# Designed miniproteins, single chains, continued (5): the designs that were tried, part 66

Each design is a single chain, and the fold is of that chain. pLDDT is the mean over its residues in the fold that is shown.

## One batch from the design tools (miniprotein)

Design m18276
Fold by ESMFold2-Fast:
Structure m18276 (fold): chain A 69 residues (1-69)
Amino acid sequence: SMEEVEKMIESAEKALEEGNEVAVLSGLQELMDLNVHKELVKEFLEKLLSKELPERVRAFLEKALQQLE
């Protein structure tokens, strides 16, 4: 559901604020695996790329956005 996707987005944002890179990557992978609400997920990933990110998280996001194209 959209509510579940929104909660996953909130969890990923919180993990980023806490510096928990493993939780961020895990949450982003789960969002990609669900393969639902692709426009909402794409918008969220693009928003994240505008922030200062660890290299590993940035690399994951760039690859994920290519897959959503």
Scores: mean pLDDT 79

Design m18277
Fold by ESMFold2-Fast:
Structure m18277 (fold): chain A 70 residues (1-70)
Amino acid sequence: NLREELIKLGNEMQEKKLPLEEVKKKLLEFYEKHKDKLTPEEQEEIKEIVDAILERLDEAEKELKEKEEE
């Protein structure tokens, strides 16, 4: 189950406290590695999960930078 593997990967990266750029790279590599084996519907679902994780990470980084500029 790719969804479970993706969630597990995200949790492991969070526990290891990897830099944001490294987390983004690993998530995109996971998606690229598996997308060719997925149906269009599965590709959309996995992409939505990846995009949601990346969006949350980007929002957290933006909030941190905005607080530093204030």
Scores: mean pLDDT 72

Design m18278
Fold by ESMFold2-Fast:
Structure m18278 (fold): chain A 79 residues (1-79)
Amino acid sequence: KEEIIELIEKAVEAARAKDFEKFLELLEETVRLIEENRDSFSDEQLRAIMAHVGAAARAAYAKDVEAFEKHAEELKKII
């Protein structure tokens, strides 16, 4: 869980720095760790996580740093 939060924080840092290549790479690593630790989450948590991951990815492709930070903070609260 701590590793996932750390990756989310690094992704937010990259987004703020306008390093969108690193930002997308960190988002992909975050999703991979969530999938690898799927059993650590309830079905309700997993649905909420996947909804915020989808919204964060959409914001990332739109280069919307503010929307991404909002969904990243929600992810950290769920995890």
Scores: mean pLDDT 78

Design m18279
Fold by ESMFold2-Fast:
Structure m18279 (fold): chain A 88 residues (1-88)
Amino acid sequence: GPLSPEELEALKERAEAFARDFVDEYWGPAIDLANEAIERGLSVEEVAELAKKRGLSKNQIILAITLVAAEQRRFDEGKEVIEKIKKE
């Protein structure tokens, strides 16, 4: 039979936790940088430069910029910086 809405949400949370156990090491530096940048009030441009200086991969840099842009509600600025990173 179909799962209840509560059972579906619990299954989703468990699946997300399971996925996290396998990706935390790879995405950790990007998430840590995003949290640091939010705390310090850094711009998306400053986050991109700091991520490059710290040797983060393009995908890690894109995630860090995305998280900071979302928190600051600077989606257009975030998108512009991400497109520059993708072309580098």
Scores: mean pLDDT 83

Design m18280
Fold by ESMFold2-Fast:
Structure m18280 (fold): chain A 81 residues (1-81)
Amino acid sequence: SDSLVVTASPNPALVGQTVTATTSRVASSLVWLDPDGKEVASATNSSSLTSPVLTEPGTYSTKATDSDGQEITAEVEVLPA
């Protein structure tokens, strides 16, 4: 099936690292959210988005939206260094 899939690596990650989200096809919108739900990075019409340097432990999430408006979310656990 040709379903949109989002993968984030590394997972888990450490404070001080970056995490890259990759999608199985081009996403119309791709964002990174910190543990407080604040948008920290975004891209449009992209299949990859690298986070800024991770500054706090907790659950970061990436959200990919396709051209039909469907959203797929992946979570990354960030551990203290």
Scores: mean pLDDT 83

Design m18281
Fold by ESMFold2-Fast:
Structure m18281 (fold): chain A 68 residues (1-68)
Amino acid sequence: HMESANLTTAAGIAVAAGDVETAVELLKRAYEIDPKDPTVLSIARRVLELDPDNEEARKLLEEIEKNM
């Protein structure tokens, strides 16, 4: 959980900076550590709000929702 929390914090910072690609990579790593972390889901949704055509973020969101 601590490693996942650090990755989601960094992903949130990347989203705030407009770095969608870095945010998605960090979220994928956080998801592999803790697939049920609600923070990963909330940040993935924020990425899609900024970049609705981002296929990697969409696929990640679908995987998270399947494991809820």
Scores: mean pLDDT 79

Design m18282
Fold by ESMFold2-Fast:
Structure m18282 (fold): chain A 69 residues (1-69)
Amino acid sequence: KSAEELLAGAEKGRDVALSLPDRRSAIAVLERIIEELEAVRPTLSPEDAARVDELIAELRATRERLEAE
């Protein structure tokens, strides 16, 4: 997969997770997306890795917010 496809897929996954009625399910989906992005990150160019890092940080912040609610 290209970095663009990975980012688009992760953003869609985030939106789906946030639409779920159950916070635990939303958190589980976000954790799975973060894990997938982290696994692929070392194989990417520095430029693409930086974009993925930004999304991982955003997803982690979203997960922490849901856990705090």
Scores: mean pLDDT 80

Design m18283
Fold by ESMFold2-Fast:
Structure m18283 (fold): chain A 86 residues (1-86)
Amino acid sequence: STQETIMEVEMQVGSIELSLATTRVVLKKEKAPEELIQHIEEKRDNVRRQGEEIIENIRNGKMSRQQALNMVDQLARDAKRLLQDV
């Protein structure tokens, strides 16, 4: 269902945001460069915005369940790559 797809997207986006937020907390404790901390914060804001766009496109019938889940998987892979470079 549309509602089930939205909930699944929200849960996955929330998981990505949590991973980025956790890394930011660790970096702040380790006194990492401010530029790196800002980059993580910008990535988290980007993930949130893209998640909201995916949900809106599902609601408006502009995106299928498979397309939405593929896009969220891509967001997760992009975040994982960023965190591996930290």
Scores: mean pLDDT 88

Design m18284
Fold by ESMFold2-Fast:
Structure m18284 (fold): chain A 95 residues (1-95)
Amino acid sequence: EEEEKRRKRIRDEVDALISAIRTGNQEAADALIKRLGLSDEEVQLLTALANRDREKVIELLEKAGFDKEEAEKMDWVGLRRAAIDYIVKKIEEKE
């Protein structure tokens, strides 16, 4: 129950970060990046999601260990979910 609440909070903060990047709210984006302890690669992935850059999302997921052929079979909703789940897991590992 506590782990599910923590995961939901992290996911909500990741969604807020994607929205901040998409809308150009640099102050909010920088604060969330620092709070979540994101790497440059993780920030690049979230930026690609904010820009709906499918090709870049697949490239970054492949570098993160995802199979490229499986990623290319996903629709945008599936890719976004996989990328966000990957970022959420990485944030949880840092806690």
Scores: mean pLDDT 83

Design m18285
Fold by ESMFold2-Fast:
Structure m18285 (fold): chain A 96 residues (1-96)
Amino acid sequence: MMLELIQEAIFIAEELDTPQNRELKKQLKEKLEEEVKKLEEEVGPKKAAVILTSSSIIAIGRFEDLRLEGASDEQLQQRLQELQQQIKEIEEKEKS
């Protein structure tokens, strides 16, 4: 789900805290707000809140797994790139 990917990417971008990742984090937060608004319009605020909470738990879990495995900054940056690619692929499918 898009919300999981965006939230995991935000956590990694925050951890790495480079000027490039600060700008990326801003863009990701804007995408997250857009996706949440869209979800609220489709399913209502109560169901949207449940979906957002579930996606946050999954995103935190994936990020914490990387930290527990002792992921390097290079490995975190690689994961961030993979997440950005997956987000783009989902956006392209939604336009079709």
Scores: mean pLDDT 83

Design m18286
Fold by ESMFold2-Fast:
Structure m18286 (fold): chain A 88 residues (1-88)
Amino acid sequence: AAARRRQEQLELERGRLAAEREVEVRLEHWEEPAEVQREVLAREAARLEVHGDAEAEARVAEGVRSLEELEAEAREREEELERLLAER
């Protein structure tokens, strides 16, 4: 009788942990690619003296904004999973 509910709970727990790890992995690896990208774009901006490094900074900032949006979505999903687990 309760076996199905127990399986659902385990699946939710696994999904939550997987989502947490995905966010952590993206956070850890984002900084390294972003730093490299900023260096490459800064070098490119030097060739475009008119644009300076502002364009390169704008591109990096856009990447940061996108990552923050993904983090917000992951947190919302995690909270929903926690709600479901707490009800059981």
Scores: mean pLDDT 58

Design m18287
Fold by ESMFold2-Fast:
Structure m18287 (fold): chain A 98 residues (1-98)
Amino acid sequence: DAWAELDALVDELLSLIDQMLAQITDPKAKLELEILEGMLLLSYAVGRLIRDPLFALRQLIRITEQVIELARSLGLDDIVAQLEALLERLRALLRRIE
């Protein structure tokens, strides 16, 4: 069930974003992460609305890559490792539903 697995991955990604937001003190980095979270939620909602899990998954992969780059720039190595593991799970799901 692609949607059930996507829901779980989105929840995990949002949890990691919340952990990052709690650690960020720079207002510009915080705003950038909040924009990425908004883009994630909108892209997922659109994918759900049009009933296209491949669209949703491709957008999630792209946004997760941007969140990883932000986390890396901030020296959040523990979060980077968790995000990279989640990214591999997103890519594995993409290969299964293509």
Scores: mean pLDDT 89

Design m18288
Fold by ESMFold2-Fast:
Structure m18288 (fold): chain A 94 residues (1-94)
Amino acid sequence: MAEWKAFEQAAAELQKAAEQALALGREDPARYREVASAVGRALQEVQDAKEQVKNDTKNAAASAKEATKIAQRQLDEVQALRDEAEAAVAARRA
């Protein structure tokens, strides 16, 4: 299913961005808890969307499209968080 492949790709990009954000957050212990909490919420929302797709046998394509939209929005949020963590780490090194 093409819609499911799009979701898997978006979820994989989110996982990669999440790993990068967490690694940067660990270099700033004061922000690590905030970064880890936000990343955990983003990953949980995408997992919840994935479970909805699995349980929606009649509208699987529509559910997968909505799950892709959720994954893309969470990716944007995690990327913003990664950029903030990167700036904080750079400021501490300066």
Scores: mean pLDDT 77

Design m18289
Fold by ESMFold2-Fast:
Structure m18289 (fold): chain A 79 residues (1-79)
Amino acid sequence: AVDEAVRLAREALAASPLSPEERRRVLERIDRVVAESTDPIEAIRRVAGLTAQALVEAGQVDAAADLAREVGRLLSRLR
Protein backbone atom coordinates (compact mmCIF):
# COMPACT_ATOMS: atom_id res chain seq x y z
CA ALA A 1 0.00 0.00 0.00
CA VAL A 2 2.69 2.52 0.99
CA ASP A 3 4.86 1.26 -1.90
CA GLU A 4 1.93 1.83 -4.29
CA ALA A 5 1.50 5.42 -3.03
CA VAL A 6 5.26 6.05 -3.45
CA ARG A 7 5.09 4.65 -7.00
CA LEU A 8 2.15 6.95 -7.86
CA ALA A 9 4.01 9.95 -6.40
CA ARG A 10 7.23 9.15 -8.30
CA GLU A 11 5.30 8.72 -11.58
CA ALA A 12 3.50 12.06 -11.10
CA LEU A 13 6.81 13.85 -10.36
CA ALA A 14 8.58 12.22 -13.33
CA ALA A 15 5.76 13.24 -15.72
CA SER A 16 5.81 16.87 -14.50
CA PRO A 17 8.16 19.68 -15.63
CA LEU A 18 9.87 20.14 -12.25
CA SER A 19 13.59 20.90 -12.12
CA PRO A 20 15.84 17.90 -11.30
CA GLU A 21 16.78 19.59 -7.99
CA GLU A 22 13.15 20.20 -6.93
CA ARG A 23 12.21 16.61 -7.90
CA ARG A 24 15.16 15.27 -5.88
CA ARG A 25 14.14 17.34 -2.82
CA VAL A 26 10.56 16.00 -2.94
CA LEU A 27 11.79 12.39 -3.37
CA GLU A 28 14.13 12.82 -0.35
CA ARG A 29 11.17 14.06 1.74
CA ILE A 30 9.05 11.09 0.59
CA ASP A 31 11.82 8.64 1.60
CA ARG A 32 12.05 10.34 5.03
CA VAL A 33 8.27 10.14 5.59
CA VAL A 34 8.26 6.42 4.70
CA ALA A 35 11.22 5.74 7.04
CA GLU A 36 9.64 7.66 9.96
CA SER A 37 6.01 6.51 9.66
CA THR A 38 4.70 3.53 11.64
CA ASP A 39 1.13 3.87 10.29
CA PRO A 40 0.65 3.01 6.58
CA ILE A 41 -2.41 5.28 6.22
CA GLU A 42 -0.52 8.26 7.70
CA ALA A 43 2.48 7.51 5.44
CA ILE A 44 0.24 7.39 2.33
CA ARG A 45 -1.46 10.70 3.24
CA ARG A 46 1.87 12.44 3.95
CA VAL A 47 3.48 11.16 0.72
CA ALA A 48 0.43 12.30 -1.30
CA GLY A 49 0.36 15.69 0.45
CA LEU A 50 4.05 16.42 -0.15
CA THR A 51 3.81 15.41 -3.82
CA ALA A 52 0.57 17.32 -4.46
CA GLN A 53 2.05 20.47 -2.85
CA ALA A 54 5.13 20.28 -5.10
CA LEU A 55 2.94 19.75 -8.20
CA VAL A 56 0.68 22.72 -7.34
CA GLU A 57 3.73 24.95 -6.69
CA ALA A 58 5.00 23.93 -10.16
CA GLY A 59 1.64 24.93 -11.72
CA GLN A 60 0.59 21.30 -12.27
CA VAL A 61 -2.84 21.55 -10.62
CA ASP A 62 -4.43 18.85 -12.82
CA ALA A 63 -1.60 16.40 -12.05
CA ALA A 64 -2.05 17.10 -8.32
CA ALA A 65 -5.81 16.43 -8.65
CA ASP A 66 -5.14 13.17 -10.56
CA LEU A 67 -2.75 12.02 -7.82
CA ALA A 68 -5.32 12.89 -5.12
CA ARG A 69 -7.96 10.75 -6.89
CA GLU A 70 -5.59 7.76 -7.26
CA VAL A 71 -4.50 7.98 -3.61
CA GLY A 72 -8.15 8.38 -2.54
CA ARG A 73 -8.95 5.10 -4.33
CA LEU A 74 -5.98 3.42 -2.60
CA LEU A 75 -7.07 4.68 0.85
CA SER A 76 -10.68 3.51 0.29
CA ARG A 77 -9.34 -0.07 -0.05
CA LEU A 78 -7.53 0.18 3.34
CA ARG A 79 -10.59 1.32 5.38
Scores: mean pLDDT 82

Design m18290
Fold by ESMFold2-Fast:
Structure m18290 (fold): chain A 99 residues (1-99)
Amino acid sequence: DEAKIEELLARMDEALRRYMESEDEEERERYKEEARAAVFGAVRLAVLNQDEEALQKILDHLRARAEEYAESNPEVAEFLREIIRELEEFLERVKNSPL
């Protein structure tokens, strides 16, 4: 479901934008969780559909955003790199033990 994955990635981008604009720690934590939920929602759809191309697009999107934010918002870049590591570990696990 390309349209749903694209919607979820857009939701992640919006949550990260609101995180960077917010001065409230509670709001920042909420947006960070929203961004994470959107990413893992997209990954879940790709895995359920056995869509390797969609999984690659999700990873590429995350890598592009991490690179984009590396200098301006290093905290956001680090958060995205952490998610990328989790996804790479998850994908290796799925490859070795199919669902």
Scores: mean pLDDT 82

Design m18291
Fold by ESMFold2-Fast:
Structure m18291 (fold): chain A 80 residues (1-80)
Amino acid sequence: SQYRAALSVGFDKPIDFKALLDFLRSNGYRVSNVTDTSARLTKGEQEALLTLLSDKQLVIKGDPQLVNELAELIREYEES
């Protein structure tokens, strides 16, 4: 399917994907369809797919508001 928005996020350190998903759950996102490299995120009626492209790069695709919100939150998490 065609996503309405897509953003890439780069990390300086290898991504702990499970820890990242736990962080997103703690911030009120529903996490489903989890694999080693992807997960579906929902908040209300908004949906996005989070996918690891490499150990240091991920892509968020989905509804524009949720994609932008997730990208900012994930960037803040990486900087912490």
Scores: mean pLDDT 83

Design m18292
Fold by ESMFold2-Fast:
Structure m18292 (fold): chain A 66 residues (1-66)
Amino acid sequence: MTDEDRVRAIIEELEREGKGDLAETLRAYRERHGADSRTHELAKLAQFKREEERDRLLAEHREELE
């Protein structure tokens, strides 16, 4: 399995879990930087910290809404 295959698998998994926003972010990053080992590591970190990142994004969005 290549780094590209691994990144794609993570994106598909995020979509299945209903985390389309994170999947879209990873797609944008992959398109900009390519699907190399660094992109795969970042995708794994995003998946691992997805709950923490989600809470952070919600906090930022909540401040803008108010």
Scores: mean pLDDT 62

Design m18293
Fold by ESMFold2-Fast:
Structure m18293 (fold): chain A 81 residues (1-81)
Amino acid sequence: DELERRIRELKEKAEEYARLAEAAWAAGRWEEALAHAERLSETAVEYLELAGLGEEELEGARAVPEALRRRIEALAAGIEV
């Protein structure tokens, strides 16, 4: 089934972007982490829509890059010297 294959591919891709975002975050590469989180959000939204999941899950996936951006800004503002 092409649909099942597409859903699986999107899930795997989302998991990869999540790992890349976490690795970049842990290494202090916050702009890189944000870029991966944005790709994760896009991929997760497509996956959730194809899987037929509800609006709450879609809203959560869409909110991830903005939440991470705010956290990066807070951390950057908190660095004194």
Scores: mean pLDDT 71

Design m18294
Fold by ESMFold2-Fast:
Structure m18294 (fold): chain A 85 residues (1-85)
Amino acid sequence: MAELEAEVERLAAEFTELVKKAKELGNEKAVEAGKETVAELQRRTAPLAAAAEAGDRAALEEMLRIAKEVATEGIERVKKALEEA
């Protein structure tokens, strides 16, 4: 778990910096890709959040897997939108 948690933290930091850069550049497409990524994460993790908070390790592990997948795809979408500008 610690390795997956560290990976998710790293991806979240990279994603946050890319969205901040997109806002500073006024790249609306990249900002929108960032918003869609956050919305997707919330939709996919919401059913697992209560169980993870109650100490269900399997639910927490699944949330971290979803976060890694969604953040990785979101980073790619934001980078592509920035590259297309």
Scores: mean pLDDT 82

Design m18295
Fold by ESMFold2-Fast:
Structure m18295 (fold): chain A 93 residues (1-93)
Amino acid sequence: SIEDKINELRKKIVEFLRKHATPEQREELLALITGYLLDPSLWPELKAFLDRHLTPEQRAELLKLIEELKQAVDEAIKTDPRFKKIYEAAKKA
């Protein structure tokens, strides 16, 4: 399912960050990634953090995972209008 794909991609991102980032950087990166998935206007902040703390090779790998996750999240929201309502409700909790 699309939910299984989202969960697997999130797991891969978390494991990537465990290997290549400090505990403090992991928390900040996860917050920035989550923010970007909800609001694409936050991309410059995420990009600046990636450019500062990761190698070009690490950035390329992580960006591929983030792009796949963003596409899966966008697809899930567009495919089921009920998912969009549940998601908007969850934002306010």
Scores: mean pLDDT 77

Design m18296
Fold by ESMFold2-Fast:
Order: C-alpha cells, then sequence, then structure tokens
Structure m18296 (fold): chain A 71 residues (1-71)
C-alpha cells in the first residue's frame, strides 16, 4: 500500500463543496479499507477565490512530489 493525500478547497457554506468533501471522505475510507494510508486535507478558503486557487496549486504540487517519489 502507498501513502496518498486527497485534498480539496472547502467552503462549509457551499453545499457543492460540502457534498464533494463527503464524497472524498467516503473514497478515503474505501482506500484505507484496502490498506492504503490516505490523508484527507480540507482547506477552508471561504469565499476567497484567490485562496481556493492557491490551495489547489499546493495540493497539485504535493501530488506531483509524491508521484516523483513513487516513480
Amino acid sequence: AKKGVLGIPYNPNNPEDVAAAEQLRALAEEYRAQGHEVTLELVDTGDDEKKKEEANKELLEKAKKEMEEWA
């Protein structure tokens, strides 16, 4: 099993973000049940669009670094 991070920018006042976060939690639990070590990272950015973009970039960079380590 490999370690991974599932992350999303998250506004608790946005129903779509709440639904997406619940879907990611379910997916993370499925991966954990399969023996993977998965960390769920929800970044509360509120309504700040710039913070959402920055969080997305950070999450993508983390994923790229993990992929390079696994290659």
Scores: mean pLDDT 70

Design m18297
Fold by ESMFold2-Fast:
Structure m18297 (fold): chain A 88 residues (1-88)
Amino acid sequence: MSVELDPATADSGRLYQDLVRYLVWKKKGDEEALAKIPKERQEELEKLLEEMKKRMKELGIDWDEVLAKAEKMLKELEERLKKELLEK
């Protein structure tokens, strides 16, 4: 059971973006940025990260490579959000 994703906002892109932000901020120890994410959302993201890390290990994928990709994606996401906020 637990909190389900809102069907109106449930898409793979949005969930992935939130996960990438959480992963990078947690790795860097950015407690201020992490505090902006709702507690229930953080718990959901932590569970997803744990499962993903386990699957990556089983597939022989280096977790450091995943973190590097996430950091790059977050940087691109922040650039897009800045542009949209300025143009709207």
Scores: mean pLDDT 67

Design m18298
Fold by ESMFold2-Fast:
Structure m18298 (fold): chain A 65 residues (1-65)
Amino acid sequence: MEEAERLRQQAEVLRKMAEKLGLPEFADDFVARVEEAIAQGDLPKAREVLREGAKRITDAELAKA
C-alpha cells in the first residue's frame, strides 16, 4: 500500500518534468500506465513503467542541453 503511494508520487514528479519539457501527451500516457498497473496489483509493472519514464525524461533533458 505505501509502495503504491510512493510510486504515484514518483510518477507525479516525472509527469511535471515531462510537461516542462513539452511532452504532455507522454506525461498523460505514463501516469495512466502507472495507475493501471497499481490498480491491477502489478507493482513490478508499475516500477518498470516508472523506470522507462525516468529514462525518457533524462534523454529529453540531455537533448535540450
Scores: mean pLDDT 78

Design m18299
Fold by ESMFold2-Fast:
Structure m18299 (fold): chain A 91 residues (1-91)
Amino acid sequence: EEEKKRKEIEELIKEIEEEIKKKIEALLEKLGKGYDDELTPEEKEELLKLMSELGLEAAEKLKEKGILDEKQYEALVKTLKYNKNFSTDSS
């Protein structure tokens, strides 16, 4: 039913947001930084790599629940992979 489906989508989005927040927080703690601290370019690169990985996981979950269609999923995955590859030493 519509209400149940909306609740499941909202809970999934909230779960993804909380997972992202927790992993960002863990990275900042590892770097010795708080949310109020400015990141160095090197630390920003690490955060970008983490966001790319989290985005891939989030995109997959959203596709599994039918929130993203195949085209939207593929476009997001390509964008995230491109950003991750750009941040490697080979780029």
Scores: mean pLDDT 68

Design m18300
Fold by ESMFold2-Fast:
Structure m18300 (fold): chain A 93 residues (1-93)
Amino acid sequence: SSFPSPEERAKILELLAEVLRAEAEELRRRGADIEAAVKKHQELFQSYADALQKLLEQNPENEDLKFMYELYTRLAQAKSFEEMADVFREAAK
């Protein structure tokens, strides 16, 4: 599959940050288990990072794969939805 352009990628990442922030606010408003929701996202992001690492080993000079591997690794290590949103915003720069 073709990766989006750098400009399109930045817009998508900014949108994902806003979506996560809105979801976190809605979950808190509803009294949902925020810790469980964060852990679920961490596990999903870690699985993506693991898959991307294997692809990057086969294509070590691929800048898009390296970018996505670093992104998902940071997301998996984030301790809250706010930290995850910040990771997306930093990646959009």
Scores: mean pLDDT 84

Design m18301
Fold by ESMFold2-Fast:
Structure m18301 (fold): chain A 90 residues (1-90)
Amino acid sequence: EEILKELKELREKYKAGNITPEDVEKMVEILRKLYEEKGSELAKRFIEFLTDPEARAEFFTELQEKYPDGPEAFEKYMDELFDELIKLAE
């Protein structure tokens, strides 16, 4: 399945620290497809996070309140996000 393959490739790039702006654009496209096809609220929220500076600021504020260590919380959140999106695409 196209979405599943693309999502796994993006996860590998993310773990390697090789995510580019073009990869982020591709991730937005995948998230849009998941929202349209599966009705995923998680995918919708991440489109907002990646494309809207206000949503991004709100997201980081929420993360900092819940996880004051910040950077590690963001890394964990991204890993968990990829897990959930891969499961959704299966």
Scores: mean pLDDT 70

Design m18302
Fold by ESMFold2-Fast:
Structure m18302 (fold): chain A 95 residues (1-95)
Amino acid sequence: SALERLEEAARRLAESLVRDGLMTEEEGEELEKALVDYVRALRDGDQEGVEKSTKKLEELFKKIEERKKELGLEYSPEAQEAARELQAAGAEVLA
């Protein structure tokens, strides 16, 4: 289903970022959940859920950008591909 593809895409992105050293395993789990929660909240018109997940995503991506800058790392091709898959899967859930 579209939702299953979203969950898989979110997991792949989180796993890629953890593997690349840009996130801890715990932060990756939070990212996976927040990405899925965000899309579900948008689909359902849940404004509180959108606000909550947006704040969590902003916190997590701030940490990623900080680590990326400090470590001189770029997003891997795998992480970039996973992000594109996530965008496509999110669009399917929202259609």
Scores: mean pLDDT 88

Design m18303
Fold by ESMFold2-Fast:
Structure m18303 (fold): chain A 86 residues (1-86)
Amino acid sequence: MASELVEEGRIAEALQVLNQLIEKGDIASVDEALETLFRQGYVHLALSLMQELKKKGLLDKLSPALQEQYDRAWATLKQGGEPVPP
């Protein structure tokens, strides 16, 4: 599962799994995996994954709730703070 790969620090493999889910049109699974990352406190990893999705033009396919979490964490990081779980 993508969440397990990210917890192990295997970001590239997690991205490959997410790409497979996107190709299948399984956006719900992608959404759940990203929500799990934020909930587990892997904010930095979640931001990296969402940045790759944004480059692919797929960020709009995700729930507005995830986009809000992305914006909040990014704002904290941009001001030199430590991003924390929501």
Scores: mean pLDDT 71

Design m18304
Fold by ESMFold2-Fast:
Structure m18304 (fold): chain A 89 residues (1-89)
Amino acid sequence: MKEKVLEADIGLPTEEQQEAIEKAVRELEKELLELSKDKNADFEKVYELAKEILKTIAEVSGGEPELRYTAKVVETEEGVKVFFSAEPL
């Protein structure tokens, strides 16, 4: 089973920054969702897409780090899945 974890420390997003994040990652999340339905999806492609999403979130959030954002990419029999979580620093 292939599993990789991506982490980024981000500032606590304001309401405006949260909306900007959602808009900025919309197309990337759409691609990720489509890949999650493909049992033959390339793990590295999903990993790079998750990495780009996390990078975009970190760039838009800015500020002093208050949250650790994590993306866990896991290969399953149903394809490659990505789990996002955020924890206080």
Scores: mean pLDDT 79

Design m18305
Fold by ESMFold2-Fast:
Structure m18305 (fold): chain A 57 residues (1-57)
Amino acid sequence: GIVEKVLEKTEHPDLTVELIQETDVETGESRLFLRVVIEEGGKVVKEAIALTEPWQK
């Protein structure tokens, strides 16, 4: 299984940026990515993911 951990979170009224670490508990490999959420009127309108580190030990 894969476990998600939020390492950092920055919130603005219309923008949330999270640095996420995912770990595959069976292999011990982890990856790092940024998740960007854009809101309008308190609703999520867009979500984008940028991979910063590929799967590695």
Scores: mean pLDDT 76

Design m18306
Fold by ESMFold2-Fast:
Structure m18306 (fold): chain A 62 residues (1-62)
Amino acid sequence: SKIEKTQRMLEESREAAERFRELAADPSLPEVMRQFLLLVAGGSETLAEILEKRIEELKEKS
């Protein structure tokens, strides 16, 4: 279903955000690289928020 597909995308976005946050925690990274990884993690977090709202809307209109 559309809800199941959106839920899977949400899970993948959360996993991506976690992985990039973990990479950014490496103390050997240059600051520029750390900031870039945090930016990418933030983008994945924003996508997850959008997908969460979409799931809520789909459930309310079902």
Scores: mean pLDDT 83

Design m18307
Fold by ESMFold2-Fast:
Structure m18307 (fold): chain A 62 residues (1-62)
Amino acid sequence: EELKRIEEEYKRIMETIEKDYEQAVKELSKYPRFTKEQIDDIFEAFKLIAEAIYKLEVERLK
């Protein structure tokens, strides 16, 4: 039951990150040079943080 809630929340977070990334990329043309690389790095960090939180919450159930 708790595991399912954690999995669903992680899925929702990942979907939100993907949506926000797509929007940021669409708006890239108004930014100075290298903003694409910075955006990629930022969103990759968000995904890693979300995965770390998910793993921590799952580990607490053991």
Scores: mean pLDDT 76

Design m18308
Fold by ESMFold2-Fast:
Structure m18308 (fold): chain A 62 residues (1-62)
Amino acid sequence: MGEKLIAGLEKLLEEVPSLSKEEAELLLRIAQHEFEKNKANLSEEQQKRVEELLKEIEKKIA
């Protein structure tokens, strides 16, 4: 689960420049929800990596 979430976030980060702001914000919200839902199933390292990726995606959307 954590590896799949991280891979999805890395793909989203790469695709953000080609998405509309509304699409990117929607996908970021979905990813944030999935992270919170699955946080207990992630290692500390996976949680930190997801948080870093979410921050970078948010920064690119802004």
Scores: mean pLDDT 80

Design m18309
Fold by ESMFold2-Fast:
Parts: sequence; structure tokens; C-alpha cells
Structure m18309 (fold): chain A 72 residues (1-72)
Amino acid sequence: EKEKKIAEAEKLIKQGETALKMANDSRLGAQRAREAGDTETAEWLEQMAKDSEARGKKLIDEGNKLLKEAEA
């Protein structure tokens, strides 16, 4: 079952990396909205970026934990 843990870990890390990329894209969108004077859209995108970063970090942490367990 080591192979299953490694495969799941790689999947979680990849999902986390995607979430972090989405967070970065949302932050760039928020900056653009603020420059345009659209504070409401900027705040919404900033919240989405924060949520995506938290999710991405959690997924990467879970993936790294599984990798460590697979090596034990």
C-alpha cells in the first residue's frame, strides 16, 4: 500500500499547487479591481485568494504527511 499513499500524496500536492496558483490569480485580479476603483470586487477576490491559499497549504501539508508515512 506504499504505492497508494505516494499516488494520493502526489495528487494532494498537485491539487494544492493548483489552489495556490488560483490564489495568485485572484490576488492579481483584486489589484486590478482596486486600481479601477472597484473596492467591492477587490475585497471579494482578496477573500477568494485567502481561502484558496489556506486550502492549497492544507492539501500540500496533507500530501507531505502521506509521503512521510509512506517512507516509514
Scores: mean pLDDT 85

Design m18310
Fold by ESMFold2-Fast:
Structure m18310 (fold): chain A 77 residues (1-77)
Amino acid sequence: DNQKKGEENFNIFSTLLKKRAQERLAQGVPAEEIIKESKETLDIAGRSVKEMYNMPEEKVKELKEKALKEMTELAKS
């Protein structure tokens, strides 16, 4: 239950982060800057869900890697 809530909250956050990234890319912000900021923001979000929902280290790593990969693909488009 708690781990599922943590995953859902991370996914909601990641989705909002992607929308913001698309807006900033449309405004001419460099892809490299978007990727760097996204990585830092996802690290903070990952730490938060790990602490709040007592999520396993490996699951948090998996969620962060997936979100960063999606963000990188979006920025390269």
Scores: mean pLDDT 83

